# Ledger of designs, part 57: designed miniproteins, single chains

Each design is a single chain, and the fold is of that chain. pLDDT is the mean over its residues in the fold that is shown.

## One batch from the design tools (miniprotein)

Design m2080
Fold by ESMFold2-Fast:
Structure m2080 (fold): chain A 55 residues (1-55)
Amino acid sequence: MLTETIRIDTTGLSEEEILERAKEILEKLYIDAGVPRERAEAFAERFVEWERRRM
């Protein structure tokens, strides 16, 4: 693919560790897409909060 796909190896990780990795990856993707760092961090936090509620 011309665009990188988010990959997280979840084998052996806790739910919290998975969420932390997802947050870091989302921040990077948003920043790479031209979103300001502060906004990217806010979006990643919202994603983690939503996923935590689901898990």
Scores: mean pLDDT 69

Design m2081
Fold by ESMFold2-Fast:
Structure m2081 (fold): chain A 87 residues (1-87)
Amino acid sequence: MTRAEQVAAAVLATLQELLGAKEPKITILLIASLAAREIADTLSEEEVEEVIAIMKAAAEAETNPELKEALTWFVKKLEELLAKRRA
């Protein structure tokens, strides 16, 4: 399992736990945004691209609408941060 796969799995597990705890939507989206920022600051560009690919696939396959929204938000934020890093 790659570092990107481990990080993606940890983010997914955290978001699932927050939803299970019935945390407010704003809290879940905020935590997703903070995770995206930390990943973009810490991982290599190639690892960030791998996390984006994994989490896009997870979002597409997700049947829980709140988790799908959080995953989609996470991907969007991570893509924006990666684009900024490449500039």
Scores: mean pLDDT 86

Design m2082
Fold by ESMFold2-Fast:
Structure m2082 (fold): chain A 67 residues (1-67)
Amino acid sequence: TLETPEPAALDQAALEKAAEYLAQGKEEKAREVIEKGLAERGVVLSEAQLEAILENARAEAARRLEA
C-alpha cells in the first residue's frame, strides 16, 4: 500500500512546527519534532535522511522569514 512515506514527505504539520523552531534558532527542538512525528508513524530514519528533512525545514523557515 502507499503507506510508506518518503522522508521528504513528512507530515506537513510536523514540518511546519520544525520550521517554526528553526526560525526561532531552536535547532534541537526542530530535530526532536521531526523524529517524534515520524516515530509516531512507525518510521525510523537514518541520520542522512533526518538531515535532509532538517534542510527542507530550514528552507521553509527561510522562505517564511523572506515573506
Scores: mean pLDDT 69

Design m2083
Fold by ESMFold2-Fast:
Structure m2083 (fold): chain A 63 residues (1-63)
Amino acid sequence: SEEELKKRIEELKEKLKNITDPAARQVAEDFIRGAEVYLEQGDLEAAERYLKAAENVIKKYGK
């Protein structure tokens, strides 16, 4: 749902603080921003794809 995607965006933004690699952080930020744009447009499928991409970066580079 849109509410679940909004919660995931906020959780991922908090997790960005744990990424020490500036390039990885920027890539994750770009994916989160893309998710926000698609969510604003009502494209929930695109928003979820972008959030999964951000989650993968955070999982790989986060503590």
Scores: mean pLDDT 83

Design m2084
Fold by ESMFold2-Fast:
Structure m2084 (fold): chain A 70 residues (1-70)
Amino acid sequence: SLLEEAKKLMEEAKEKLLKAKSVEEAKKIWDEFNEKMEEILEKASEEEQKELNKLALEFQEEFLKIYDEL
């Protein structure tokens, strides 16, 4: 499902972010994640988009915490 694909992308992005050693690396990981999420959202129904947006907001909070530590 698209929801499971999004969760997998978030887990992969989070692992990459935790290994990132610079702000530039973190930005690249975030940009790649957003591009892939846009592709998923384009295929998603209105109800799926609501769930995906909720997950994206939760992941954004985690990203900002990791980014601030760099």
Scores: mean pLDDT 81

Design m2085
Fold by ESMFold2-Fast:
Structure m2085 (fold): chain A 97 residues (1-97)
Amino acid sequence: SKELEELADRVYSLFKKLYEGKELSPEELAEEIVRLILVVAFQLGIRLTEEQFFEIAKIVREKVEKELGIEIPEELIEKAFRREKEENPLLYEAVVK
């Protein structure tokens, strides 16, 4: 979807500005990607299905791998997503439908 790609591009642009030149583990990078998707979607008033969330995360992960050479397994995104749902339920419920 073009709208999901535009949201992913915005998330990636912000991720790059915040984390370019910083040494983070793949787990920490996955956690920050998940948080940025939720925060950006919340700020824009966009609600996402779980399927749409993972589509955005996939686009962002692929850009991180291609441009920064860092591989983030999908399993780390899934782990970070479950963690945000448990630790930040208000933000999760505001974004995920």
Scores: mean pLDDT 86

Design m2086
Fold by ESMFold2-Fast:
Structure m2086 (fold): chain A 76 residues (1-76)
Amino acid sequence: SAAELAEGLRRAAEAARKLAAATEGRAKELAERAAELAREAARAAEAGDLERALELAREAERVAEEAARLVHEALA
């Protein structure tokens, strides 16, 4: 349902915010952007705009993957 999608997206936004709090520099900026995109996706889902919600969620996932990659490279 749209409500379940919105809840999942809010949890994704919270995870991205936690990553942002634990990182610095470019990884932090990307994690913050992922959190913003996930929140926007959650709002779209709550409004019933499933197509927009999925598009924004996909973008949030890509940005979050970039942030995670940079964190992994910095720790290697």
Scores: mean pLDDT 84

Design m2087
Fold by ESMFold2-Fast:
Structure m2087 (fold): chain A 63 residues (1-63)
Amino acid sequence: MAANEAAVAAFEARLRAEGFSDEAVAEGVEMFRLELEAGRSVEQAERIGLSVAEAIERAKEAK
């Protein structure tokens, strides 16, 4: 697998380990992948993907 595919798999596993929902994981991973494809660093892509996953979880917790 390409390095980006390994990074995507690692990020998905990390979000699942942190207890994010399937919906938050899916959206966070999608954004992470898009940011990597746009030429961002893994660190920048992780920050953006995590922010999206956290926003979805907060929306779920807000009733």
Scores: mean pLDDT 80

Design m2088
Fold by ESMFold2-Fast:
Structure m2088 (fold): chain A 61 residues (1-61)
Amino acid sequence: MSIREKAEKWLEEALKLSEEERKKLAEEYAQFIGKKLNLSDEEVELVKRIIIQEIEKIIKE
């Protein structure tokens, strides 16, 4: 499975979670990506915000 297909499946699963569970999952994923890409704490926070914003955008549609 491509990284894109994995990301789409992750987003689909995240949409089924409560708002608190989605925020926790987004934080864990942002930390994982941050460690893999050697991002700063500020960049990890930005990634977390982007993930949360994209999930909220999909929910509103």
Scores: mean pLDDT 72

Design m2089
Fold by ESMFold2-Fast:
Structure m2089 (fold): chain A 56 residues (1-56)
Amino acid sequence: MEIDKMVEEAIRQAKLLSEINPEGAAKELEEFYNAVKDKISEEAAEKMKKVIEELK
């Protein structure tokens, strides 16, 4: 599913943004997670949750 690629890109962008604004990066990724969590694999959802927690 193309959405899984969007998840990987969102994580990559969040990690880049975290070098400047980690709280903003976490919020952006959390918002994306909430929008797509019901449409992605459990693995992708867990991966995003882990990154969000790491950025806090």
Scores: mean pLDDT 78

Design m2090
Fold by ESMFold2-Fast:
Structure m2090 (fold): chain A 70 residues (1-70)
Amino acid sequence: SREEARKAAEKGLEELEKNATPEEKEILEDLKENQEVADKILELLEAGKLEEARELVREREEEVEERAEE
């Protein structure tokens, strides 16, 4: 159900934030402004794919670092 998926995503996001480095937390805030990437992470969390969601955050971290140098 939608409620179960939302609770799973919320729990997954909490676990991601608990284990996130300060750098990863900054990327999570950036992702809240980038709807497309945020939606993909939420989809992975709803599916219980915590490790894949974290890899996507790491890929975004590299992309944001490259953009910051501009």
Scores: mean pLDDT 69

Design m2091
Fold by ESMFold2-Fast:
Formats: C-alpha cells, structure tokens, sequence
Structure m2091 (fold): chain A 72 residues (1-72)
C-alpha cells in the first residue's frame, strides 16, 4: 500500500490524538477513516482496520515518527 508522507503524517497525528482517550479499536478506526479520506480503500471490518492500522503505524515508526502510547 503506497501512502504519501503527508497522509502518513496526518494518520500519526490523528492516531496520537485518539490514543489519549480511546482504545486501540478506536485508534484503528481513526487510521482507516483518514486513509479513506485520502482515497485508500480499507475494508469495513474491525479486524481489517486493526491490521491496516498496525502496518501503517509500523511504517511510521521505521521512518522516525513518534507512535501513540497505548495504555495496557
């Protein structure tokens, strides 16, 4: 999946904000919504959204973006 630097930055910012008050499921939905807003198709299932969110956040970490702190 090809994601632009601008889209990736937007996703990281949205995920960090969601992580302050929401579960990982809500963070995953937020990531999927931002991807859809930028023309990237994400399946509606929560499981698919979790997988996509994990992959995008992993890529962001490899590029040096700060990851949201997930509470246990």
Amino acid sequence: MEVSEETLRRIVEAAQEAAKTKSFDEVAKTVADVLREHGIEVPESLEAQRIVAAEVLYKAQQLGYPLPVLKP
Scores: mean pLDDT 73

Design m2092
Fold by ESMFold2-Fast:
Structure m2092 (fold): chain A 74 residues (1-74)
Amino acid sequence: DLPALLAQAEAEAQRVIDEVEKETGVKLTPEQRQAIIDAAVRAALRGYSQGKTPEEVLQAARDAARKKAEEAAK
């Protein structure tokens, strides 16, 4: 179920944001948080379209979220 997988990707992105905020001490803006969530969802959609497993799709979402969050926290 793609909608459920995308909802999980959003939840994983929010978790990554919270982790990066805690690690860096930087509080991200609502706009930065949304950009990170959007990046995770785009990565999930790409992985799904490539026939990746749900686990691989969620890993791609986490990786995209982490990269974007670390860039935003600089």
Scores: mean pLDDT 87

Design m2093
Fold by ESMFold2-Fast:
Structure m2093 (fold): chain A 70 residues (1-70)
Amino acid sequence: DDELIKEAKKLIEEFLKKAKTMSKEELEKAFKELNEQLGKLLEKASSEARKIMAEEWQKLVEEVNELLLS
């Protein structure tokens, strides 16, 4: 569980660092890939770990969605 949470946070942080240098098209593609990876991690997690991972993911995904919609 802790390893799944750590992996999810790492994926999100690495994505956000790369997002600053990406075009809109590259950002959209990378965001789709990130969502697929995070979804797979959530499916493997316990209910408690899944809740923590989802909260961390959602707060950063909202920032990315704002960028993509603007």
Scores: mean pLDDT 77

Design m2094
Fold by ESMFold2-Fast:
Structure m2094 (fold): chain A 60 residues (1-60)
Amino acid sequence: SHKEEVGKALEEELKRVQASGRPYDVAGLFAAVIELGKRLEEYSPEEVRELLREAVERNA
């Protein structure tokens, strides 16, 4: 389903971020993920991936 696909995209991107080892605001990133989770049905899987990737890359 759409929700499952979006959830998988979110999980994959989170694993990638955690594996990067780069310093970042863990609490801030987690808060953003929780907010995205409340509105997962409003986002496409690709939009979720891009939002998280951009946030991480901006803080790298």
Scores: mean pLDDT 66

Design m2095
Fold by ESMFold2-Fast:
Structure m2095 (fold): chain A 70 residues (1-70)
Amino acid sequence: MAEEKVKEAREAYERLKEIAERDLEEARRLAEEDPSLQPEYDGAEDTYRGLLEAAEKKLKEVEREAKELE
């Protein structure tokens, strides 16, 4: 159970990474066509880095909790 919860959290983290890459690719494409949209790309990258960091921290917390329960 605990190990499955860790795997689930990791899968969620990996899925978020894929979504972030796709969104950043779209934002980058828009910024390449219109340089005035560069701040939107920068903002999206900043936002997704924060979300990924939070998701990774959550994964580590779930893993630590699983170790405590064994």
Scores: mean pLDDT 79

Design m2096
Fold by ESMFold2-Fast:
Structure m2096 (fold): chain A 71 residues (1-71)
Amino acid sequence: TDAATDAVNDRNLPYVKAVNRILEANQAGKYDEARRIAEEFLGLDPELAEKAATADVVEISDLIHQALVRR
Protein backbone atom coordinates (compact mmCIF):
# COMPACT_ATOMS: atom_id res chain seq x y z
CA THR A 1 0.00 0.00 0.00
CA ASP A 2 1.28 3.46 -0.98
CA ALA A 3 0.02 7.03 -0.54
CA ALA A 4 -1.81 7.01 -3.89
CA THR A 5 -3.68 3.79 -3.07
CA ASP A 6 -4.57 5.13 0.39
CA ALA A 7 -5.89 8.37 -1.16
CA VAL A 8 -8.19 6.43 -3.52
CA ASN A 9 -9.49 4.32 -0.61
CA ASP A 10 -10.03 7.47 1.51
CA ARG A 11 -12.06 9.08 -1.31
CA ASN A 12 -14.32 6.02 -1.59
CA LEU A 13 -14.65 5.50 2.18
CA PRO A 14 -17.16 8.38 2.79
CA TYR A 15 -19.30 7.06 -0.09
CA VAL A 16 -19.23 3.49 1.28
CA LYS A 17 -20.03 4.76 4.79
CA ALA A 18 -23.00 6.77 3.48
CA VAL A 19 -24.40 3.74 1.63
CA ASN A 20 -23.94 1.59 4.76
CA ARG A 21 -25.72 4.20 6.91
CA ILE A 22 -28.67 4.21 4.47
CA LEU A 23 -28.84 0.41 4.64
CA GLU A 24 -28.63 0.44 8.46
CA ALA A 25 -31.46 2.98 8.71
CA ASN A 26 -33.50 1.00 6.16
CA GLN A 27 -32.98 -2.27 8.08
CA ALA A 28 -34.00 -0.50 11.32
CA GLY A 29 -37.21 0.70 9.61
CA LYS A 30 -36.08 4.35 9.80
CA TYR A 31 -36.85 5.22 6.19
CA ASP A 32 -37.02 8.97 6.86
CA GLU A 33 -33.47 8.90 8.26
CA ALA A 34 -32.27 6.78 5.30
CA ARG A 35 -33.80 9.31 2.88
CA ARG A 36 -32.08 12.22 4.65
CA ILE A 37 -28.70 10.46 4.54
CA ALA A 38 -29.15 9.87 0.79
CA GLU A 39 -29.98 13.57 0.27
CA GLU A 40 -27.21 14.97 2.49
CA PHE A 41 -24.28 12.60 1.87
CA LEU A 42 -24.96 11.26 -1.65
CA GLY A 43 -26.55 14.46 -2.99
CA LEU A 44 -29.63 12.69 -4.33
CA ASP A 45 -32.79 14.56 -5.27
CA PRO A 46 -35.66 14.01 -2.78
CA GLU A 47 -37.43 11.68 -5.24
CA LEU A 48 -34.33 9.51 -5.73
CA ALA A 49 -33.52 9.67 -1.99
CA GLU A 50 -37.01 8.34 -1.16
CA LYS A 51 -36.39 5.38 -3.48
CA ALA A 52 -32.94 4.82 -1.92
CA ALA A 53 -34.48 4.68 1.59
CA THR A 54 -36.14 1.31 0.78
CA ALA A 55 -33.53 0.04 -1.71
CA ASP A 56 -30.80 -2.59 -1.45
CA VAL A 57 -27.11 -2.00 -2.28
CA VAL A 58 -27.58 -2.61 -6.02
CA GLU A 59 -30.60 -0.30 -6.25
CA ILE A 60 -28.83 2.48 -4.31
CA SER A 61 -25.86 2.23 -6.71
CA ASP A 62 -28.24 2.54 -9.69
CA LEU A 63 -30.02 5.56 -8.15
CA ILE A 64 -26.67 7.31 -7.59
CA HIS A 65 -25.80 6.66 -11.24
CA GLN A 66 -29.19 8.11 -12.30
CA ALA A 67 -28.53 11.23 -10.19
CA LEU A 68 -25.14 11.74 -11.86
CA VAL A 69 -26.71 11.42 -15.34
CA ARG A 70 -29.41 13.97 -14.38
CA ARG A 71 -26.69 16.33 -13.08
Scores: mean pLDDT 68

Design m2097
Fold by ESMFold2-Fast:
Structure m2097 (fold): chain A 80 residues (1-80)
Amino acid sequence: STVMEVMELGGKAIKLMREAGMPEEVIKEVAKYIMRGIEALAAGDREAARAYLEKALELAKKSGAPQEVLDYLEKALSLV
């Protein structure tokens, strides 16, 4: 399912952010947006899901996340 695929991609992004030594507060905020996006997608609200995943991607970019993290988040966004 799209929900499961977005969840998997989001989990991979968070794992890589931790491995890259990014600040825990940034990782928590990105994870919060990913979780909200997954919840919205599961509820059938694709517009809200896109908005939350876009916020996750924007925060990751502004916080200097590695390109591989951004690639996973962009792929998740493309599925919604």
Scores: mean pLDDT 91

Design m2098
Fold by ESMFold2-Fast:
Formats: C-alpha cells, structure tokens, sequence
Structure m2098 (fold): chain A 63 residues (1-63)
C-alpha cells in the first residue's frame, strides 16, 4: 500500500547514505502519489527517516 511503498523508499535512501530530510521527503512524495494527504505523508515520512515533519514536508515540496 501507500504507507509501505513510502517507508520502503525512505529506508532504501537511508541505506544509501541519503540525509534524513531527503529520505523523509521522498517517502512522503511516494505516499502522496499513492493518495495519502500531504500532512499524513509528511508525518509518516519523518517518522521513518528521523527527520522533523517540517523537514520532510519541505523536501517533498522540492521534488
């Protein structure tokens, strides 16, 4: 589902040495493309990556 896809994307980026901010933002972007709200996607992306919700939100907006 959307949550699993976004979490997998965030974890893959973290494993490759990406910043927590970028990993959270990409996770959020994937979840939004699968129909999650921007707020819920940013929260979940941040939770997986260890970034703040604001960092994940801003990173997703830049993708």
Amino acid sequence: GAKEAGRAAARALLAQGASRRLAGGVGADVMMKHGLSREEAARLGAEVSGASVEEARRAADQL
Scores: mean pLDDT 86

Design m2099
Fold by ESMFold2-Fast:
Structure m2099 (fold): chain A 110 residues (1-110)
Amino acid sequence: MEKVKEAEELIRKAAEAIQNGDYEKSVEMAEKALKLAEGVDPRVKARAYTVLAMAYIKLGDFEKAIEYAKKALEVGDEETKQQAYNVLAMAYEKLGDTEKAKKLREEALK
């Protein structure tokens, strides 16, 4: 569907924005993708959540990163869940919960 393709393109651009250090633009693009993916495809929605979680880690909002990573785990496929566990581990490590972060990294390897 056209909306799914547009959402996937926005997710790609949002990930590129993270690589370029443009974290606020990444959030804007990923939120736009999430809105387009609502009611259409859970997998595209999960990818948008994972990118949002990563962008919020880079912005230092670890609580939002945890929220979005958990949402990605609920609707994601195997690949997206692996990425979501890694992002979730990074967020908990930044919050000082190294024990929980280690356990989450082990889940990402399964």
Scores: mean pLDDT 83

Design m2100
Fold by ESMFold2-Fast:
Structure m2100 (fold): chain A 65 residues (1-65)
Amino acid sequence: MLGRVRVTIKPGKGGIADDGSIVPAGTTFEGEVVGVDSHGNLLVRRLADGRRVLIGPDAAEVEPL
């Protein structure tokens, strides 16, 4: 899916990028939604570096752009 979104990681939550780096609470970034897994995790390709970020269910606010 090529939908652009703005992602804001909620307080007390986090995401993980495909290089193993943690995306900490309060981080805001733009990306493209690439999918949702069977556990409800959202997968977003980060616009700034092209990395895939895995975000748990209810771990982020996601706004369509």
Scores: mean pLDDT 80

Design m2101
Fold by ESMFold2-Fast:
Structure m2101 (fold): chain A 96 residues (1-96)
Amino acid sequence: AEEKAELLRELAEAVERLGGDPFVARALRRAAENVLENKEDPLMVEAALSMALMAASIAARFTGDEAARLAAEAVAALLNGDLERARRLLEELKAL
């Protein structure tokens, strides 16, 4: 749970640094907070990740923002428990 929250926080910081959609960055930060506050509740953690994925996916679809697309893919990887894929996508986002 703490590792998922840290990756969400780093995704938010990367989106902000790139001048990406502030709605996506805010959604990612909120998800990180919710994951930490509810780390003992797997359903609440899944709900927080799902909301962040929805926000990033909507932004990517409507704006064509590459940062939002990579953030959405990273959150999807976190939902699937694939931390290695999420880290690789975070590195790709940081390289933009």
Scores: mean pLDDT 83

Design m2102
Fold by ESMFold2-Fast:
Structure m2102 (fold): chain A 65 residues (1-65)
Amino acid sequence: SPEEEELIAKVLREHFLELMDRLGEALEEAIKNKWSREEVLKRLDEIAKENQEKLKKDLEKIKKS
């Protein structure tokens, strides 16, 4: 439905902004603490995976049972 599509778009936008914010914070922390490139990549991958799982759950909530 159009209403459902609008809710999906809002959720996607919110999760995208949250992801960008979390990735930025992790990169700043990595620079401050002198993490290796490999540690940075591992942390960013973890953040991305957590964000994707949360997004999936939020999208499922929009789908009426």
Scores: mean pLDDT 83

Design m2103
Fold by ESMFold2-Fast:
Structure m2103 (fold): chain A 60 residues (1-60)
Amino acid sequence: MLKVTAEMKSILAAIGAALVAIGLDPEAKVKVEGNTVTVEAPDTPKGREALDAVKQIGQA
C-alpha cells in the first residue's frame, strides 16, 4: 500500500482532498483528522493518481 499524509490549510480543504482521493480510487483508504489527510491506496495507476492529487491540494 502507498501512503501519503498531507496537512491542508483548512478543514474544508482536507475534506475536499479526501473526496477527490475517493473519487479517483474507490479502493483508497482515507482518514481526516482536523486539517490533516492520510490516504492509503494500492500501488496501481488509480492509487498513484489519488495520492498525487492529495499532494497537489496540500501544496495549493
Scores: mean pLDDT 80

Design m2104
Fold by ESMFold2-Fast:
Structure m2104 (fold): chain A 72 residues (1-72)
Amino acid sequence: MEAEREREELLRELNRNVNNAIEAAEKGDEKKFEEYKEKTLEQARRLGASPEGLEQLRQVLDDIKKKALAKK
């Protein structure tokens, strides 16, 4: 049950950091977006994401930032 508990905690943190990254991008806070993006990728790696999956996640987050910043 320990591995399941740690996985649940990592998933909660992952979701929190993804939401924080999106919010930072919407507010135009590029520095906070990059901080939350790095935390999200680190937690995804700890959850066993493949290198390919991490690259896909990075691209999704970068696309969110581009769309948010394009509204300037």
Scores: mean pLDDT 78

Design m2105
Fold by ESMFold2-Fast:
Structure m2105 (fold): chain A 93 residues (1-93)
Amino acid sequence: MSAEELVRKGLIYVNEKKYDEAIKYFEEAIEKTTDPVLKAVAYTGLAEAYRLQKKYDEAIKYYNKAIDYSTDPALKHLLKEEIKRLEEEKKKV
């Protein structure tokens, strides 16, 4: 199975609310690829799966990894905004 196919399966499982399964597919995709664009997508998927599980510390960690691999300034900005939102959400606990 290619890294791109693993990312697609991860995204399908996120949509089906099967977050633990999605996490496994994104982690496997990250291990199989050297493409920084695909790593950024997979790390974003990991972060979203953790966020939807309300695991905000893990979500923030993986959004930062996605920023590190991204070459798109617009995506980096959106991910930084999401990190700020999650930091604020953590304060409400």
Scores: mean pLDDT 86

Design m2106
Fold by ESMFold2-Fast:
Structure m2106 (fold): chain A 60 residues (1-60)
Amino acid sequence: SLEEGIEELRKGADEVRKRADEIAKTGSPETAAAYRQFADDFVAGMEEAIEKLREEEKKK
């Protein structure tokens, strides 16, 4: 269902963020920065997708 889908998306975003933090611990600043940027882009896309899903759900 929509609510579970939203929860899964948020969980995925959180895991990407945690992975970025782990990469930072390896002492690879460039890789960590790139991953953090990727995570930020992912979160932004997730928020947009959630907004769209909620809009569609209310239409039904």
Scores: mean pLDDT 74

Design m2107
Fold by ESMFold2-Fast:
Structure m2107 (fold): chain A 98 residues (1-98)
Amino acid sequence: MEAGSRDARNSALAAEGAAEQAREGKNVAAAGAAAAIAGVGALAGLLASGGASEEALEAAEEAARKGAEAARAGGEGNNEKAAEGAREAARAARRAAE
C-alpha cells in the first residue's frame, strides 16, 4: 500500500471515531474538530502521494469540507449538525482511502 493510501485510511478511521462520539452526545466541539483534522489529513496525504485518482482526490476534498462544517457546527453548540457533518466527513474519507 502507498503511504498516501495509508494516511487517507488513518484519517478515515479518525473521522469515524469522531462521528461516533458526536452521535453519542459526547463533546461535539472536539468531535467536530477531530473530523476536520481527519478530512484535511486525507486530502494532504493524497496530494502528497502524487498518484491519487481524481475520484480519490474529490472524496478527500469532500471529507475536508464536511469536517470543517462539523467543526463549525460543534463550535456553535449544534450537536445534530456536528454529528451529521462528522458522519459525512468519515464517509468521504473512507471513500478516499479505498
Scores: mean pLDDT 66

Design m2108
Fold by ESMFold2-Fast:
Structure m2108 (fold): chain A 65 residues (1-65)
Amino acid sequence: SKAEEAAKELVAEVERLYKEGLTPEEINEKLAPLAEELVKKYKLNDDEATEVSAAVAAKGTELLG
């Protein structure tokens, strides 16, 4: 699905930035413009955007826990 592709790109970027030693604040700052671009690129609706947000949050928890 479009949401799965967008989530995959954002999750990969979260993991990359975390491994580079960025803080959660720095990661969020870098992810914000990418998230906006992906919503527009894939034309995500509210349900799809929620699915993407949940996947990113889950990955953040896995990397920190």
Scores: mean pLDDT 78

Design m2109
Fold by ESMFold2-Fast:
Structure m2109 (fold): chain A 64 residues (1-64)
Amino acid sequence: GPSLEVAEGALRLGETAYKNGDYKTALALFEKAREIYEELFGPDHPLAQRAKKLEEEVKKKLGL
């Protein structure tokens, strides 16, 4: 199954991609982190909600 370490890694890589203006890569990485956190802890968990918020911010940058 997915691990917390994989989700944390995806979140950090997504933050780096976002800082570099690579919003498509950032979106994919934040979606991966959100999915893993939701699987481990559920969608209402603070970690899942944080990843979802980052996903929504990137979607806004992409005009989605």
Scores: mean pLDDT 87

Design m2110
Fold by ESMFold2-Fast:
Structure m2110 (fold): chain A 72 residues (1-72)
Amino acid sequence: EPIREFLESLGVTSEEAYERVKKIFEEKGYISGKELADVLHEEGVKDLDKFVKRFKELDTNGDGKITPEELK
């Protein structure tokens, strides 16, 4: 499960966070850095260094957006 594995890599195992991210991908086809940061903040993730690094690794075109394909 690419979305679940990605969230777990950031310390997030919540089903609510998983469903929220999944819905964003289904509705928009991508998730923005701000939307993902909001999810991480809601889940109590305060150290953003790991998030920033991981987001940059997946955002290969530098547009501030991650697609479901970039999680694979």
Scores: mean pLDDT 77

Design m2111
Fold by ESMFold2-Fast:
Structure m2111 (fold): chain A 72 residues (1-72)
Amino acid sequence: SPAEQIKRQMDFRIGSEEGVLRIYEAVVNLVKRKNDLSPEEQKELDERLAKEREKTRRRIEEIKREGERLLK
């Protein structure tokens, strides 16, 4: 059904956003492990990760809102 297609597209888009964030987090963790980072460099990296998490959250909310509109 059209509703089932919309739900599958939403699930795919949300999963893609979560997947990209997981890769970003893995890279950040790898950089922290492999480098002797200063406290200031670690803080900057943590702040960048926090911003990426917030951007991902907002994009997922937008996907959900769009899907809710299409399902009405």
Scores: mean pLDDT 87

Design m2112
Fold by ESMFold2-Fast:
Structure m2112 (fold): chain A 86 residues (1-86)
Amino acid sequence: SAIEEAIKHIAEASKAAAKALSGEVLERVMGLLKAAVHALLSGDVEAAIEHAEEALRLLKEEGDLKDPNVQKAIKHLEEAIKILKE
């Protein structure tokens, strides 16, 4: 399903973010990704998109865009958002 595919992309983004980020930024990004998954499991697609877009914003603003793991996290999160906005 679209929900299962989006959750898989969020999980891959989480793994990549954990390799690239640290401290408070990592905690905030991981919290938003967890909130997005919880929203999807409860059927709140709009809330999931909002949480995922906020995580994407933080990755772009606070992440090192030259880090391959930041790039991987961004790509997976953009794919999850695209799937959810179908």
Scores: mean pLDDT 89

Design m2113
Fold by ESMFold2-Fast:
Structure m2113 (fold): chain A 100 residues (1-100)
Amino acid sequence: MEKIAEVNKVIGRVLRIIGVGLLTDQEEVAAELARSLIKYEQAKIDNTVTEELKEKLKESIDRFIKELRARLPQLRATDPQGAAAVEAEIKDLEEIKKEI
């Protein structure tokens, strides 16, 4: 809809990525994905998106999903609400990949 709504959507996605990274002790992988997503979104605004940038973002998403899935069994045992948040984030990340 509006440019502000698009910016808020990206900010929300970045904050959720960082939050889930903190929850799962995957802060470095989360930070790398957040940086890749920001670069991709800036390139969309500037009309400078490359296939390399798309593939790099997809790789960062796949890496984060892999690390999150590895942590899910422990979270389900110790923090069921946190596990639900991680599962929701995996679904959102898979949706982001479809949009690229």
Scores: mean pLDDT 84

Design m2114
Fold by ESMFold2-Fast:
Structure m2114 (fold): chain A 80 residues (1-80)
Amino acid sequence: SPALELIDEAIEALKNRASDETLSRLIYKLEMAAYYSTDPKEARYLEEVARVVIEAHLTGNYDEAIEKLKEIKEKYEKDL
């Protein structure tokens, strides 16, 4: 699933303490994927992932964000 791949990319970026430029590009990719999604559930999950990445980018609380993203991934996989 392209959406699951984007969620995994988000988790990996935060684990690797990716640069501000990398996180900004990832946020843009997540928001665009949500906007163009034809599945309302997929769109909501991608929007939630984008919000978590934005919060991590603003606050620096990466470890908390990683745990939230893992929980979102598990919920999305159950909804597939």
Scores: mean pLDDT 86

Design m2115
Fold by ESMFold2-Fast:
Structure m2115 (fold): chain A 120 residues (1-120)
Amino acid sequence: DTAERLERLAEAVARAAEEAARLLVELARAGADVVAAVEEATRLAIEGVRRAAEEAGLSEEVRERLVEAAREAGRRARETARRLVAAGASRVEAAEAAAREFRLALGHGVGEVIARELAA
């Protein structure tokens, strides 16, 4: 069942997003540069999304759209972190805001890919 496979994909991607968001905040608490922490978290999320899409048996085209959703989430989180650091926010505050933006953007992007596949 396509819907059941896509539901499992959504759950796996949500877990990858949570792991990446947690890593981002942990790295910032350990004294890492927030932008560097976003880059590392984005790399982890891309790996998780690729594995989830492969396990779900998705086409190469759909896998690339999911990976692009993770890259876009990383870009938005990076911009949020950069803006907050420039405004004088603490490293941890910027990382927590970037983590929230990352989860929101990835969830939205993956949701769009899933909706498109269900409509096809």
Scores: mean pLDDT 87

Design m2116
Fold by ESMFold2-Fast:
Structure m2116 (fold): chain A 63 residues (1-63)
Amino acid sequence: APSREELARDIAGALLAVGGEATYRYTGDKEEAIREAERGLELATDPALKAKIEEILARIKAS
């Protein structure tokens, strides 16, 4: 089972990635959105979550 620290990092990573996508969608600040999503990816420990954050990053970069 994942540790409480790993779970906390995964939650923080997911929130940063979602926040980054929201930042881009509502402000158009692509550089800030990428920074937030990349920080989320650095925090994430779960491989499935990392893959989802990479999908978010790809969407932001493609826009």
Scores: mean pLDDT 83

